# Designed miniproteins, single chains, continued (3), part 23

Each design is a single chain, and the fold is of that chain. pLDDT is the mean over its residues in the fold that is shown.

## One batch from the design tools (miniprotein)

Design m8825
Fold by ESMFold2-Fast:
Structure m8825 (fold): chain A 92 residues (1-92)
Amino acid sequence: MKTKVEITLEAAVRDDGREVRLTEAKVYGKDGKELPFKAEYRVERVSPETVRVTAHFTAEVEKDDIVYARATFQAEGEGPVVAEGEKKAKAK
């Protein structure tokens, strides 16, 4: 039976008022196989130099599997910021 898994990733990105771009989004299982997912993204300015980015991922996996999510954000002139998370599907 497939279980729905939701993972939320948050990162603070220094942008100095420039545009922040999502450069990579990926959801994968413990075997490194990519999983179909849905993603929702929000960018919120928290200071003149910094934004908070929030990525919400939804994937379906077998029970007792570990799901990994990765999002990479980059502001113009800055290095990439990688946000990663994992969630184990709940056992019975």
Scores: mean pLDDT 74

Design m8826
Fold by ESMFold2-Fast:
Structure m8826 (fold): chain A 81 residues (1-81)
Amino acid sequence: MSAEELAEIARRAIREVRENREEIRKALEEALGKEGAERAMRALEEAVRLLEEAARAAEAGDVEKAIALAEEAVRVAEEAA
């Protein structure tokens, strides 16, 4: 997997989350209740921030940093679920 491929994957994931933010929030409220959904949405927002940093690192050619940031994003999302 190249740095360009990592950046593309991260940017695509960010776009999909942003485009479906309302649907995601609604689904989380139905599954977890309002308080659970609020925590999950905060974690998702943090994961998106980490993915933006990962995409930037990949674009700069820092594949190791990009992978580490992407792994952190997944960890943050998993902890909220």
Scores: mean pLDDT 79

Design m8827
Fold by ESMFold2-Fast:
Structure m8827 (fold): chain A 107 residues (1-107)
Amino acid sequence: MAELAEKALELISEAQRYLDNGDYEKAVELAKKAIELAEKAGNPFLQGLAYYTLGRAYYKLGDYEKAIEVFEKAIELFEKAYQDTGSEVAKRLLEEARKLLEEIKKK
């Protein structure tokens, strides 16, 4: 499980770099792979982070319906991570995901 969690985090970091560089399609590809590994690792925080990254990529591509769907999933996962761990990082990401979701719904 630790190996899968480490690989998921590597893919999330890579997806974030592609997002920052404007390669949104590559960010989607890597974020989806990260979701699969994070789910196998059973880590709600990493799952949430991967869905959050995917949502950001869909938003940048203009795929607002897909962005909404995956941000809602990220919110559920960050809520679970915060409840399970009390992590301030999970709480902050939960608040950011909720804010982005509301902004997208106004489009």
Scores: mean pLDDT 87

Design m8828
Fold by ESMFold2-Fast:
Structure m8828 (fold): chain A 56 residues (1-56)
Amino acid sequence: LPDVPVTTPEQRQLVLQSVGYYILSVGYQLDGDDELAKKYLELAKELAKKAEELSK
């Protein structure tokens, strides 16, 4: 039977954490800290990917 397409609480939390890391990445990029900006961008992408996997 097909699952009801709905965002789970876990997926929502991971998306919010991903957005938080993305904001930190942008902040560090504006400060000229490219290394920290890349680090937090990668963390944001990893959490976003995990959230997407939970929707399957």
Scores: mean pLDDT 76

Design m8829
Fold by ESMFold2-Fast:
Structure m8829 (fold): chain A 89 residues (1-89)
Amino acid sequence: SEWEKKLKLIENEENVIVTVSVGNAEELKELNRILNKLRPGWVAITMGLSDSFVKTAMQLGAELVLASGAPLSEEEQKEIEAEVKKLLE
């Protein structure tokens, strides 16, 4: 995937913050698949996700870098947050 290519380029970086925008739940599943595979010292954070998700990612030692996708509606953001919570269980 395009995200795997982009995130793999920075998997060994330190002191960086990754901010990503996801266009749908499938992109979010792909993001979690990549993060579980790479296990970097940072975690990608989607724009519009809940404060609790951001806090969880920071507790995992997230130092973030910029990656981009399409902007989301409020409804899409809530659906994506629910999907993320299932994947993080």
Scores: mean pLDDT 53

Design m8830
Fold by ESMFold2-Fast:
Structure m8830 (fold): chain A 64 residues (1-64)
Amino acid sequence: MMGPDEGVPSADGTLTLRGGVLDEELARTLATNEHIRRVVLRGVEISDEARAILEAAGIEVVEE
């Protein structure tokens, strides 16, 4: 299964993901990364559970 195309987080903690699916496992992995503060989703499918995990960790989720 191909995950979303991942960029390197920018200096402000923004990570851009392109295509694919952001599931609970990926959301938990992102939530443990102290450098990620915002995730920008471009054509990425996100579950309600994955969104809740990111938001609970203080990570802003932006859909484009």
Scores: mean pLDDT 76

Design m8831
Fold by ESMFold2-Fast:
Structure m8831 (fold): chain A 62 residues (1-62)
Amino acid sequence: DTARVEALRAEMRRLGKELVELQKKIDELKSTNPDEAKKYEEERRKVLRRLGALSEEMAAIP
């Protein structure tokens, strides 16, 4: 289903942008507040898991 593939790709692009912003926050905080940076690292891991799930969903489309 082309429409579903396009929707999944759009969501993956949004998550990719979110990863960039999270990495920026981690880079800003890791020298001044490493404990706060760890919280953003955990959030980044959650986004990566969502991307993995979307990738598997896309692979399941015939």
Scores: mean pLDDT 82

Design m8832
Fold by ESMFold2-Fast:
Parts: sequence; C-alpha cells; structure tokens
Structure m8832 (fold): chain A 61 residues (1-61)
Amino acid sequence: MKELADKAIEYIRQGKYEEAIKLLDEMVEKYGANPKLLDWAKAAATAGFIDLAEASLRLAV
C-alpha cells in the first residue's frame, strides 16, 4: 500500500491528477485505506497542494 501512495504522490507532482485520484480510489476499495484521509488527499491533489496531499496519503496508509 505504501508503494501505491508513493506512486499517487508522483502523479500529483507530475500534474497527473486523474491518475492519482484513480489510485486513491483503488486504495480505499481494495486495500482498506482510510477514506476520510484519502478524501483530503484527493482535494489537495486537485487544488495542486502537493505537500498536503502527501501528508494525507501517509496518514491514510
């Protein structure tokens, strides 16, 4: 799961927000990641707040 979080962070840094969001949804659905923290990560990713998205992802996993 940490590897998926790291990959989502890299997509966010590259501006590939749709790919990042798909990974976040998969982490909730298949791996039991915290959905509330991933909602924060998705919001931060869409807004371009990379540091907040990283922090939220690290807390979700």
Scores: mean pLDDT 72

Design m8833
Fold by ESMFold2-Fast:
Structure m8833 (fold): chain A 58 residues (1-58)
Amino acid sequence: SKEKALKYLKEAAKAFHRGDYDKAIENLQKAIEYAKDDPQLRQAAENFLRAVEEAKAA
C-alpha cells in the first residue's frame, strides 16, 4: 500500500541521516515492495536506494 511505502521511505530517510546505511537499504527495499501500484513512488524509492548504496560503497 502507498501508506506503508511512505512509512518505510520515512524510516529509510531517518536511518540515512544517522549514517545507518544497512537499515536505510532494508527500509527502501520494503518501500519498493509496497509501492508496486505506484510507479512514481517506486521510482523515487529506487533512486534513493541507489544513492544510499553509492554512499555506503564510498
Scores: mean pLDDT 86

Design m8834
Fold by ESMFold2-Fast:
Structure m8834 (fold): chain A 83 residues (1-83)
Amino acid sequence: MSERLQAEVEVGVLEIAGAVYKLVGEKHLAKGDREAAIEAYRKAAEAYRRALEIAREAGAPQELLDALEERIREAERKVKELE
């Protein structure tokens, strides 16, 4: 129970981190700072990827795994669009 709860907390924190980095990327784009935006979206993808790894190891529902995979794809697409 405590080990599973720790994994759930870690996934939640990484999901929040990914969302924050995505917001930081959007704010940098609004300022015309494309390089800083790319870096922020890369960090968002990295956070979601770590969340996916922990969620998979913890046996999370497929719906959560699919959602994390889509968030990774969205962040990676954004990096490609800006490069």
Scores: mean pLDDT 86

Design m8835
Fold by ESMFold2-Fast:
Parts: sequence; structure tokens; C-alpha cells
Structure m8835 (fold): chain A 51 residues (1-51)
Amino acid sequence: SPLLVASDAIFTSLSGGNSKEEAIKRAVDALKSKGLSEEEARKIAESVLNL
């Protein structure tokens, strides 16, 4: 699930002390590795961060 991939990347990044910007970047990179476009990956990552 793209939401679970993004949630895992964001949680791992933030719990490691990284910024929200770095967390989004890591989630976008993870989603793109699964075949999503940068636009769709960013949208999903931002939606997870705002939950």
C-alpha cells in the first residue's frame, strides 16, 4: 500500500530526528521506487504527514 510505505518512511525519518521536509523527501523517494510519479508520491506523502 502506498499509504503504508509513506507512513513507514515518514515515521522512521521523524523518529530519527529529521525535519518534516526530509521525511517527505524520503517518503517520495520510497514511493517513486515503487513506480509512482513524483507528483503522486508527493501528494500521498503530504496527506500522510497531515493526518
Scores: mean pLDDT 82

Design m8836
Fold by ESMFold2-Fast:
Structure m8836 (fold): chain A 61 residues (1-61)
Amino acid sequence: MEEELQAAIDRLREVAARLGPEGQKAADVTIESAKIMTPQQALELAKAALDYFERRLAEAE
């Protein structure tokens, strides 16, 4: 669980960085929100955000 959450957060930061400063800011807000959640809720949030950012990145290609 902890390793899965960390991997999801790391990937989220990588994808958001490729979207520029606005993406990075959105990722930071998501990560801060995850810190006050249960590990399960944080993982679900990170995965949802990652899916959203991956779609945005695909549109920018």
Scores: mean pLDDT 76

Design m8837
Fold by ESMFold2-Fast:
Structure m8837 (fold): chain A 74 residues (1-74)
Amino acid sequence: SHMEEVQKKLKELGLKMEEALKNKDEKALLKAVEEAQKLILDYLKSQGWSDEQLAKVKEALEKEKEEVKKLFEE
């Protein structure tokens, strides 16, 4: 059930990302990305992932967010 709720929310965020991309709305896209990243980190933390493992995931997600921003700089 917890996994089903996480999957449902990720699907909803995916639809928001698609809408933001269609509208060329960088701010809305980044908001949806940030919400998805927080949901992923909160889920992993609830599963007992270590602070060191979570820090590595957070760094990878922050790099992905920077790459998304670069797509709108052109």
Scores: mean pLDDT 81

Design m8838
Fold by ESMFold2-Fast:
Structure m8838 (fold): chain A 57 residues (1-57)
Amino acid sequence: MSLEEQARLGLEKAEEALAAGDRAAARTGYHDAKVLAEQAGNEELAKRAEEGIRRAL
């Protein structure tokens, strides 16, 4: 699986955790997705992850 695919799946899992009310798991998931997105060079995914971190506070 590519870094970009891992970042996308990480975002989906973080969004599911946030929807379930698990803000701690969501924050960790968004942070991990941001790192993967940055390594993949995908600024769009990195921005989405950053916005997710703010929503999960």
Scores: mean pLDDT 85

Design m8839
Fold by ESMFold2-Fast:
Structure m8839 (fold): chain A 62 residues (1-62)
Amino acid sequence: SDLEEARKLLEEAARAAKEGKFDEAIKLGQRAYELAVKAGDSGLATQARAAVHDAERAKKEK
């Protein structure tokens, strides 16, 4: 389902961020956001948006 895919992408985004792969984390988080919005899950969409924002902030700290 779109919800299950969005959750998997969020986990992959978190893993990419831990590995310092911030561009990958941003792309994965953006895809998770799109799927969460499509599925109507506002909570998951908010989490995905926060993950993208955190990865963008971390990228600037390099």
Scores: mean pLDDT 84

Design m8840
Fold by ESMFold2-Fast:
Structure m8840 (fold): chain A 70 residues (1-70)
Amino acid sequence: SSMEKKLRQEILRLIGEILRIIGELLDLELKKKTASGEELKKLEEEEKKLEEELKKKMEELKKLEEELKK
């Protein structure tokens, strides 16, 4: 159905956003391995912000998956 197609497209878009955030988190983890002091604190703050964004996107994905199952 047209509704399923729209939901699948939204799910794919959201997966793309989630993968981008995961990539950014991976880059931060690599930077954190060589960082210290104030630089490390800034990276930890960026990581926390990205983790919160990831959580929101994952919750949105779960809602779309439930809509697809209906």
Scores: mean pLDDT 86

Design m8841
Fold by ESMFold2-Fast:
Structure m8841 (fold): chain A 66 residues (1-66)
Amino acid sequence: MEAEREKELYDALVEETIELLEKALKKGVKLSDEQIEAGRKTIEGLLKAGKLTEEQAEELLKLLEK
């Protein structure tokens, strides 16, 4: 992720992944505890990297933990 082009593609992929995750969780997809923990770590990492707003991170964590 040192090239700016890769960063743009990564950011677009992250946004698409967030939308897919929200849709899956809203449809009541059951996640294992390991999947929930991995999701939380990913969301925290993206928030620290400035890829997510605090509101987006809170909504995803709320859906992920419930």
Scores: mean pLDDT 69

Design m8842
Fold by ESMFold2-Fast:
Structure m8842 (fold): chain A 97 residues (1-97)
Amino acid sequence: MKEAKEKLEKAKEYLEKLKKAETKEEQKEHFEKALEYAEEAAKLALKEGDKELAIEAYKVALEAAMEYLKRAETKEDILRAIGEVLRAIGEILDLEL
């Protein structure tokens, strides 16, 4: 579980960087990294049966997608963010049911 927690910590770090990012390039980079680390954390947590850690990781992915949606200026980026919001919600509901 140490590896899953380390990936989750990195996901949270990139989420905070996303919230503070002032350029489109930084916003997209931090968004993609937050998603990447959150997905890795969830995958590792699920392999070891840590359902609660997986839910926390998907909640970080959801928050990153919502933050990116607020900053999205193109139709493509808006649709990308909405898709990731829906995916994260679906994963959380599947794990909580």
Scores: mean pLDDT 86

Design m8843
Fold by ESMFold2-Fast:
Structure m8843 (fold): chain A 84 residues (1-84)
Amino acid sequence: VTLPEDPEAAAEKLRTLGLSGRGEDAVVELLIAALEDESPLVRAAAAEALGMIGDPRAREALERALSDESPLVREAARRALGWL
């Protein structure tokens, strides 16, 4: 699975993966890696997608995202953790 370089397109793809409910290892790993992306739009989308999938492997990464510099990312991580 590859992400577009455009942050908005990447965020849309990540949300689509979350909505698909696909908890495949490659998808979960990609979403966890996307939580470290340079774009807050991408990081927020990754947190939302991980919350929708509900895979407990994401818990530690989402807890780190609660301290993110972007309030958008912090809100997404808080909501995602509420769904785990």
Scores: mean pLDDT 79

Design m8844
Fold by ESMFold2-Fast:
Structure m8844 (fold): chain A 78 residues (1-78)
Amino acid sequence: LSEEIRREIELAMLRLAVAASLRGETREVALETVEEIERLPPEKAREFMERILEALRLPEEEALERLRELLREAREAA
């Protein structure tokens, strides 16, 4: 499997996890964060993917705050 295809599968799986775990504004912010990390180098994107997955384990209010911070960091890293 090519590295490009593998990365796309990982990002698609992350989007599915977000859609299954989050609702409303929190889901929207998480999906925007995933879109931003697609533009990052693979190593950097993987670090952000791990942090997003960790945020999915938090209570919704804390997840929203964490995801907003991740979105800001991802945009600054691009």
Scores: mean pLDDT 81

Design m8845
Fold by ESMFold2-Fast:
Structure m8845 (fold): chain A 70 residues (1-70)
Amino acid sequence: MEKVEELISRAKKLAEEPRKAIAEGNVDEAQKLVDELKRIVAELHRLGADKEAAYVGKQVGELEDAIKAA
């Protein structure tokens, strides 16, 4: 599934960036990056890639908790 592989690759690249932004106090940038990950999760669900969406979605939840704590 070409689209699923592309979305997973994008999610992996994005996953570390919000944590760096939070560590630097840049909550606005962290939120934008998390919103992009949320769009990837939604698209994975639409494509029926629910297992992959669950893995990315868990990372989104952890990042949202980190933003709320910042």
Scores: mean pLDDT 80

Design m8846
Fold by ESMFold2-Fast:
Structure m8846 (fold): chain A 63 residues (1-63)
Amino acid sequence: SEALERAENLAVRTYTLALDAGASAAEALRKAAEVLREMGERTPDREVYLEVAERAERAAAKL
C-alpha cells in the first residue's frame, strides 16, 4: 500500500541519516521508530506507521 511504502521510506531515510550522524545501528533503528510513531499520530494511516515502528524497535532489541 502507499501508506506502507511511505512509512518504510521514512524509516529507511531516518535510519540512514542517523547512521551518517554517527549513531549505532540500534540507536538509528530506535530513532526511526520514534519518528514513525510521531508521524503516525498525525496521519489517518496511524496503524501502518506504528507497525513499521514496532518492527524497527524489535530489530534494535536483537542487536
Scores: mean pLDDT 89

Design m8847
Fold by ESMFold2-Fast:
Structure m8847 (fold): chain A 117 residues (1-117)
Amino acid sequence: MVVLVESGGGTVPEGGTLTLTSTAEGPATGILGATWYRQAPGQPREVILAAGSAAAPRVAGRVSGSIEGTTATLTLTNLQKEDTALYTNDAVAARVDAPPGELLVGVTGPGAQVTVV
């Protein structure tokens, strides 16, 4: 079973930089795509960065993403108190020794709570 291990949540200073990582563990050879979501308290979940898509207008110019091997990284700069939210990642991972229809698996990370102070 492939799982995502997330890091980089917690309390972060206003004006600082947030770096969140999601690493695929288990029989995974790499991550092929990642979609990052944000859910502020009392607000609906929104896509802030998706593979092949522009960043959401609320974070445009402040958010970037990268994928290297089994790790997807989200970087958000110039943090505002409004960036306080639960951040989740949905990734598409490549598996080993899977049947042809199961070489790609969708996995969802547990989420990282971020509080900007």
Scores: mean pLDDT 73

Design m8848
Fold by ESMFold2-Fast:
Structure m8848 (fold): chain A 94 residues (1-94)
Amino acid sequence: IDQVIQQVQQRFQQAVQSSPSEAQQIIHDSVSMVMDVSMTLSPDQVSQLRQRFDQIMDDTIRQVTDPNVQDYIQSQRDFMSQTMAAIIARKQAA
């Protein structure tokens, strides 16, 4: 978990310094990576990853000035929240 979060933080830090198009691509790739990793984790680990990733997204939205990038991050945040909740529920249902 901690290694994945560190990688995500580094990627989002790069996104803040990138062009709008490049930032959206970095964010997309990071979300995809987190989703893929979530499939291999326990429900508790997915919950922890979701909480920490949500905090990173919140911090990033506050640093980004381009409204299209802000809207994209919010969209990805909403998608992540719904998808990870579904993953947790499915894993817990056995």
Scores: mean pLDDT 77

Design m8849
Fold by ESMFold2-Fast:
Structure m8849 (fold): chain A 88 residues (1-88)
Amino acid sequence: GLEELLRRAEELIERALELALEALRSEDEEERRRLLEEAEELLEEAERLLEEAKRVATEEDRPRLLELEIKLGIAKIALGVAKLVLKR
């Protein structure tokens, strides 16, 4: 159902942020690369789930959907910054 899609998207966004932070703490270049790639894949999956949620969402669901879209946007920016900081 819609709630399950939204919850899964939120969990993926939170996990992606956790992996990005873990990458910042890692001294291993290969581990950092793997963690950042995994974070990116999780955010892509979260975006797909939110797009699916939009197709079935009603007016009542709009605030929750918007909250998760904002969280996704913030996570994408955070991942982008982490990639830049870890590049050299």
Scores: mean pLDDT 85

Design m8850
Fold by ESMFold2-Fast:
Structure m8850 (fold): chain A 85 residues (1-85)
Amino acid sequence: APPSEEERLRALLLEQFRVIVEAARTRPEELADVLARAEAALADAGASVSELLATLQAIQAELEARDPELAAAVGRRIDALWAAA
């Protein structure tokens, strides 16, 4: 059976999360660009605005305890995406 849309987006989120974390660790100056690419990848995968928002909110919640600055950066992307919708 094909994966659910939630499972597909979660898998893509995990991959993008790893890319974002690696960029924050090794290339923090590229973090905003990496976040923008992650958003574009999710949108290209067919995620609706509501799905993108829910997914980003979930990643922000996961990051809050581990990396509050990265969580704040994700929050800023959520705000930008919401304003663009």
Scores: mean pLDDT 68

Design m8851
Fold by ESMFold2-Fast:
Structure m8851 (fold): chain A 84 residues (1-84)
Amino acid sequence: PSEEELEEEIHRALALMVVAVMKIASKTLSKKELAEEFARQMVLLAKQGVPLEVLREAIEEAAEELGLSEEEKEEILKRVEEAV
């Protein structure tokens, strides 16, 4: 694969890994703690150069999997957009 394909794969893998970790954390954290921690992780990935489009996909998947409200999803998206 090309360097661009590899970079894209790594970015998607990182975002999906965070979603997977948050699913595990959802068994011990409250919904508020889960949303706050997930937002923090997404901001860290944005600062590391993961594209906003990849992070948006991960946030949408996490909202479905973790049962986040529309308000929580919007707040996470806002924090990620402000970090870039």
Scores: mean pLDDT 80

Design m8852
Fold by ESMFold2-Fast:
Structure m8852 (fold): chain A 66 residues (1-66)
Amino acid sequence: AAPSPERLAARQEAVRLVSEEIERGGYDPTNPKELAEALRRAAERSKDPEAKALLEQAVKELESPA
């Protein structure tokens, strides 16, 4: 099934927050360590628990590559 409206909103919020951190902090999104830092900062600033969980999951995926 397609993601729920709440899940889509949380994903859009997570993308917005990480994009803002990248632009403001000057992080290189092609560098996994810098991307992980931007994601962690976005998660800390997120007031949406769903968006925060998505950002924290992304950090874990970068920290533990498949």
Scores: mean pLDDT 78

Design m8853
Fold by ESMFold2-Fast:
Structure m8853 (fold): chain A 55 residues (1-55)
Amino acid sequence: HMLTPEEDRELFEEMEKVYNGELTDEQAEEVLKRMIEKYPEFAEEFKSFYENAKK
């Protein structure tokens, strides 16, 4: 992790809000891309979260 644990946690919580449908699809896509850039190994899982949020 290149970010501080606290900053990384906030970004992850934003992804949870994406899945819960609290963010717009535009904001959700932006958060998703940032998470993928930070954790490319988990890109497939992040994309799954986004697809479920779009539902």
Scores: mean pLDDT 68

Design m8854
Fold by ESMFold2-Fast:
Structure m8854 (fold): chain A 57 residues (1-57)
Amino acid sequence: MTVTLRVTREEAEAKRDVLAQGAQAFLDSGTELEVLIEEDGEVRRMTGEEFLAWAQA
């Protein structure tokens, strides 16, 4: 079962630490995570692992 998190780019940047902790908890539980980042009317899809890599950069 896949959980989808939908955020704007500004929200993802502002809440980076909290969202990274949440994403890590989902991955640690064996849950598949998909992250959708909205920017200027476009949606970028990321895996939970890709989102963590971005958030930790």
Scores: mean pLDDT 78

Design m8855
Fold by ESMFold2-Fast:
Structure m8855 (fold): chain A 74 residues (1-74)
Amino acid sequence: MSEEELAALQAKTREIAREGGEASGKPEAMARIGELWIEALRALAAGDREAAAALREELRRLGTELARELGIET
């Protein structure tokens, strides 16, 4: 993954998180999920597979917690 590709993915991730936050009424939770996605992408780009795996697990956990708060069964 190039630095330009990573920057484009970061910008798109932040846009999606903002829109999701507005739609769900949970802007802070969606922004946090978006930033963790960006950190996971950076770790993958750097070849840090262990950090990327830990960040993916944290994202899965937060996504499950958010779904429960919204009354969605996972």
Scores: mean pLDDT 75

Design m8856
Fold by ESMFold2-Fast:
Structure m8856 (fold): chain A 71 residues (1-71)
Amino acid sequence: EVELLEKASEAARKAGDNTAAARLYLKIGRVYLEKGDYEKAVEYFKRAIELDPSNEEARKLLEEAQKKLEE
């Protein structure tokens, strides 16, 4: 459930684990992408990149979600 992932990402942020929080945001974004909520997918992928700019997968998924918004 996305709600569980959101709680986990908040806990990771409170612990100062930006890498773990970024991974959780990436998972949340993927869930929204699969549900067809492209606006939320873009939002969470951007958050993942803010916390971990070296995450290549997050950048690729952001581009994919943005392309879906054009449809």
Scores: mean pLDDT 82

Design m8857
Fold by ESMFold2-Fast:
Structure m8857 (fold): chain A 78 residues (1-78)
Amino acid sequence: MSEEEVRELLETMRNSPSLLDKLQALARLLKGLEEDPSLLEVVERIDPELAELLREELQRIKNKSNESLRELLTHALS
């Protein structure tokens, strides 16, 4: 996953009128971060508040439901 792709996913999470598109963008970002943790530094540079939330969620992704991802997205957008 590239820095440009990370930026596009963050833009989708903020600006998409579709909750499904926002959740899919978040899920893709988390998967990318699981494969390449250095991408978290890119997120931190663009949105440091969201980066902290993603770091915590990444560690718990296997133990969390889609409801946890929804909570994370709601918090990040609030």
Scores: mean pLDDT 72

Design m8858
Fold by ESMFold2-Fast:
Structure m8858 (fold): chain A 50 residues (1-50)
Amino acid sequence: SMEEIKKKIEEKRKELDELVEKGEISESQAASLYTAFALRLIAENSPYQQ
């Protein structure tokens, strides 16, 4: 469902923010990964929209 997708996107954002805080990835890398993850997850769970 779209609500579950939104929740997973929010959780992913928090995980990426933690990785930035730990110095494992940069803020720019986190932004790129977040965008790619969100678009991919929406596409995978939207049978009629791409």
Scores: mean pLDDT 77

Design m8859
Fold by ESMFold2-Fast:
Structure m8859 (fold): chain A 60 residues (1-60)
Amino acid sequence: MTVEELAELAKELKEKGMTPEEIGRYLRDVLGATDEQILEALRLAGFSREEILKALLATV
């Protein structure tokens, strides 16, 4: 899956009211996205730097 496809999905999930943390977890756990891909996808989806950092730090 390309970063552009991940960004489009992140935008759709954002419109559905999902948090950047929930979106980041979904992209990682369901789609196997890397932290770099998640960062760029959330940035392209229009999330703030602080929101993106929270999404990336929500790892277990």
Scores: mean pLDDT 80

Design m8860
Fold by ESMFold2-Fast:
Structure m8860 (fold): chain A 64 residues (1-64)
Amino acid sequence: EFVEWALESAEKYGLPITLVALEMRRLAVEVAHWLGDITPEQAERELARIDEAIEALEKYGKEK
């Protein structure tokens, strides 16, 4: 689901902007975890989803 959004965003807005958006999302999750607003398990799950989306975009960039 998050990977699908990332690939659509890259097609519509470009790869660099989409990567910046994912990095901003990653930072927001890390800050929320540091502040105690989310559990360690929730942070791990969200960061894994972001990492999966970034990996999919790196593969997309190689194909294009």
Scores: mean pLDDT 78

Design m8861
Fold by ESMFold2-Fast:
Structure m8861 (fold): chain A 77 residues (1-77)
Amino acid sequence: MVKRFEREERVETRVGEVELRVVVEETDTTLRARAEARGESGLRVEVELEFTGSSMTPEQVGGLAAEEAIRALEEAA
């Protein structure tokens, strides 16, 4: 069984307002998070993280992906 979690939010960063979309898919053995960060300039960054056999929650994995996407966007801007 695959369980899917999705959230969208707008966050203020060093490079301005960023649109965040995070999707986490959970199976019996795997957590996969995809985070997309889009800046006001139209710059877009997508990060994908996958954990197998992890004790982390979908929310924790989604948070890590979101943090990494924002970091990469700030670095690229």
Scores: mean pLDDT 79

Design m8862
Fold by ESMFold2-Fast:
Structure m8862 (fold): chain A 64 residues (1-64)
Amino acid sequence: DVEKAREEGELVGRGVGEAFGLSKEEVEELAEEAGAIARELAEKGASVEEAVRAAGKAVIEKVL
């Protein structure tokens, strides 16, 4: 489910931003970015779990 991957990606991105102490605006930007990455991967045939894991890794790498 592409929308489920987007929603779970957004939750992971928001969690990463909060864990790193980012501003509210930056947290929402990371949530949006992670959701978009997860959605794109799911549209290309990745499972929800695979898409969300890859999106989480991408946003962690971005904030490091």
Scores: mean pLDDT 85

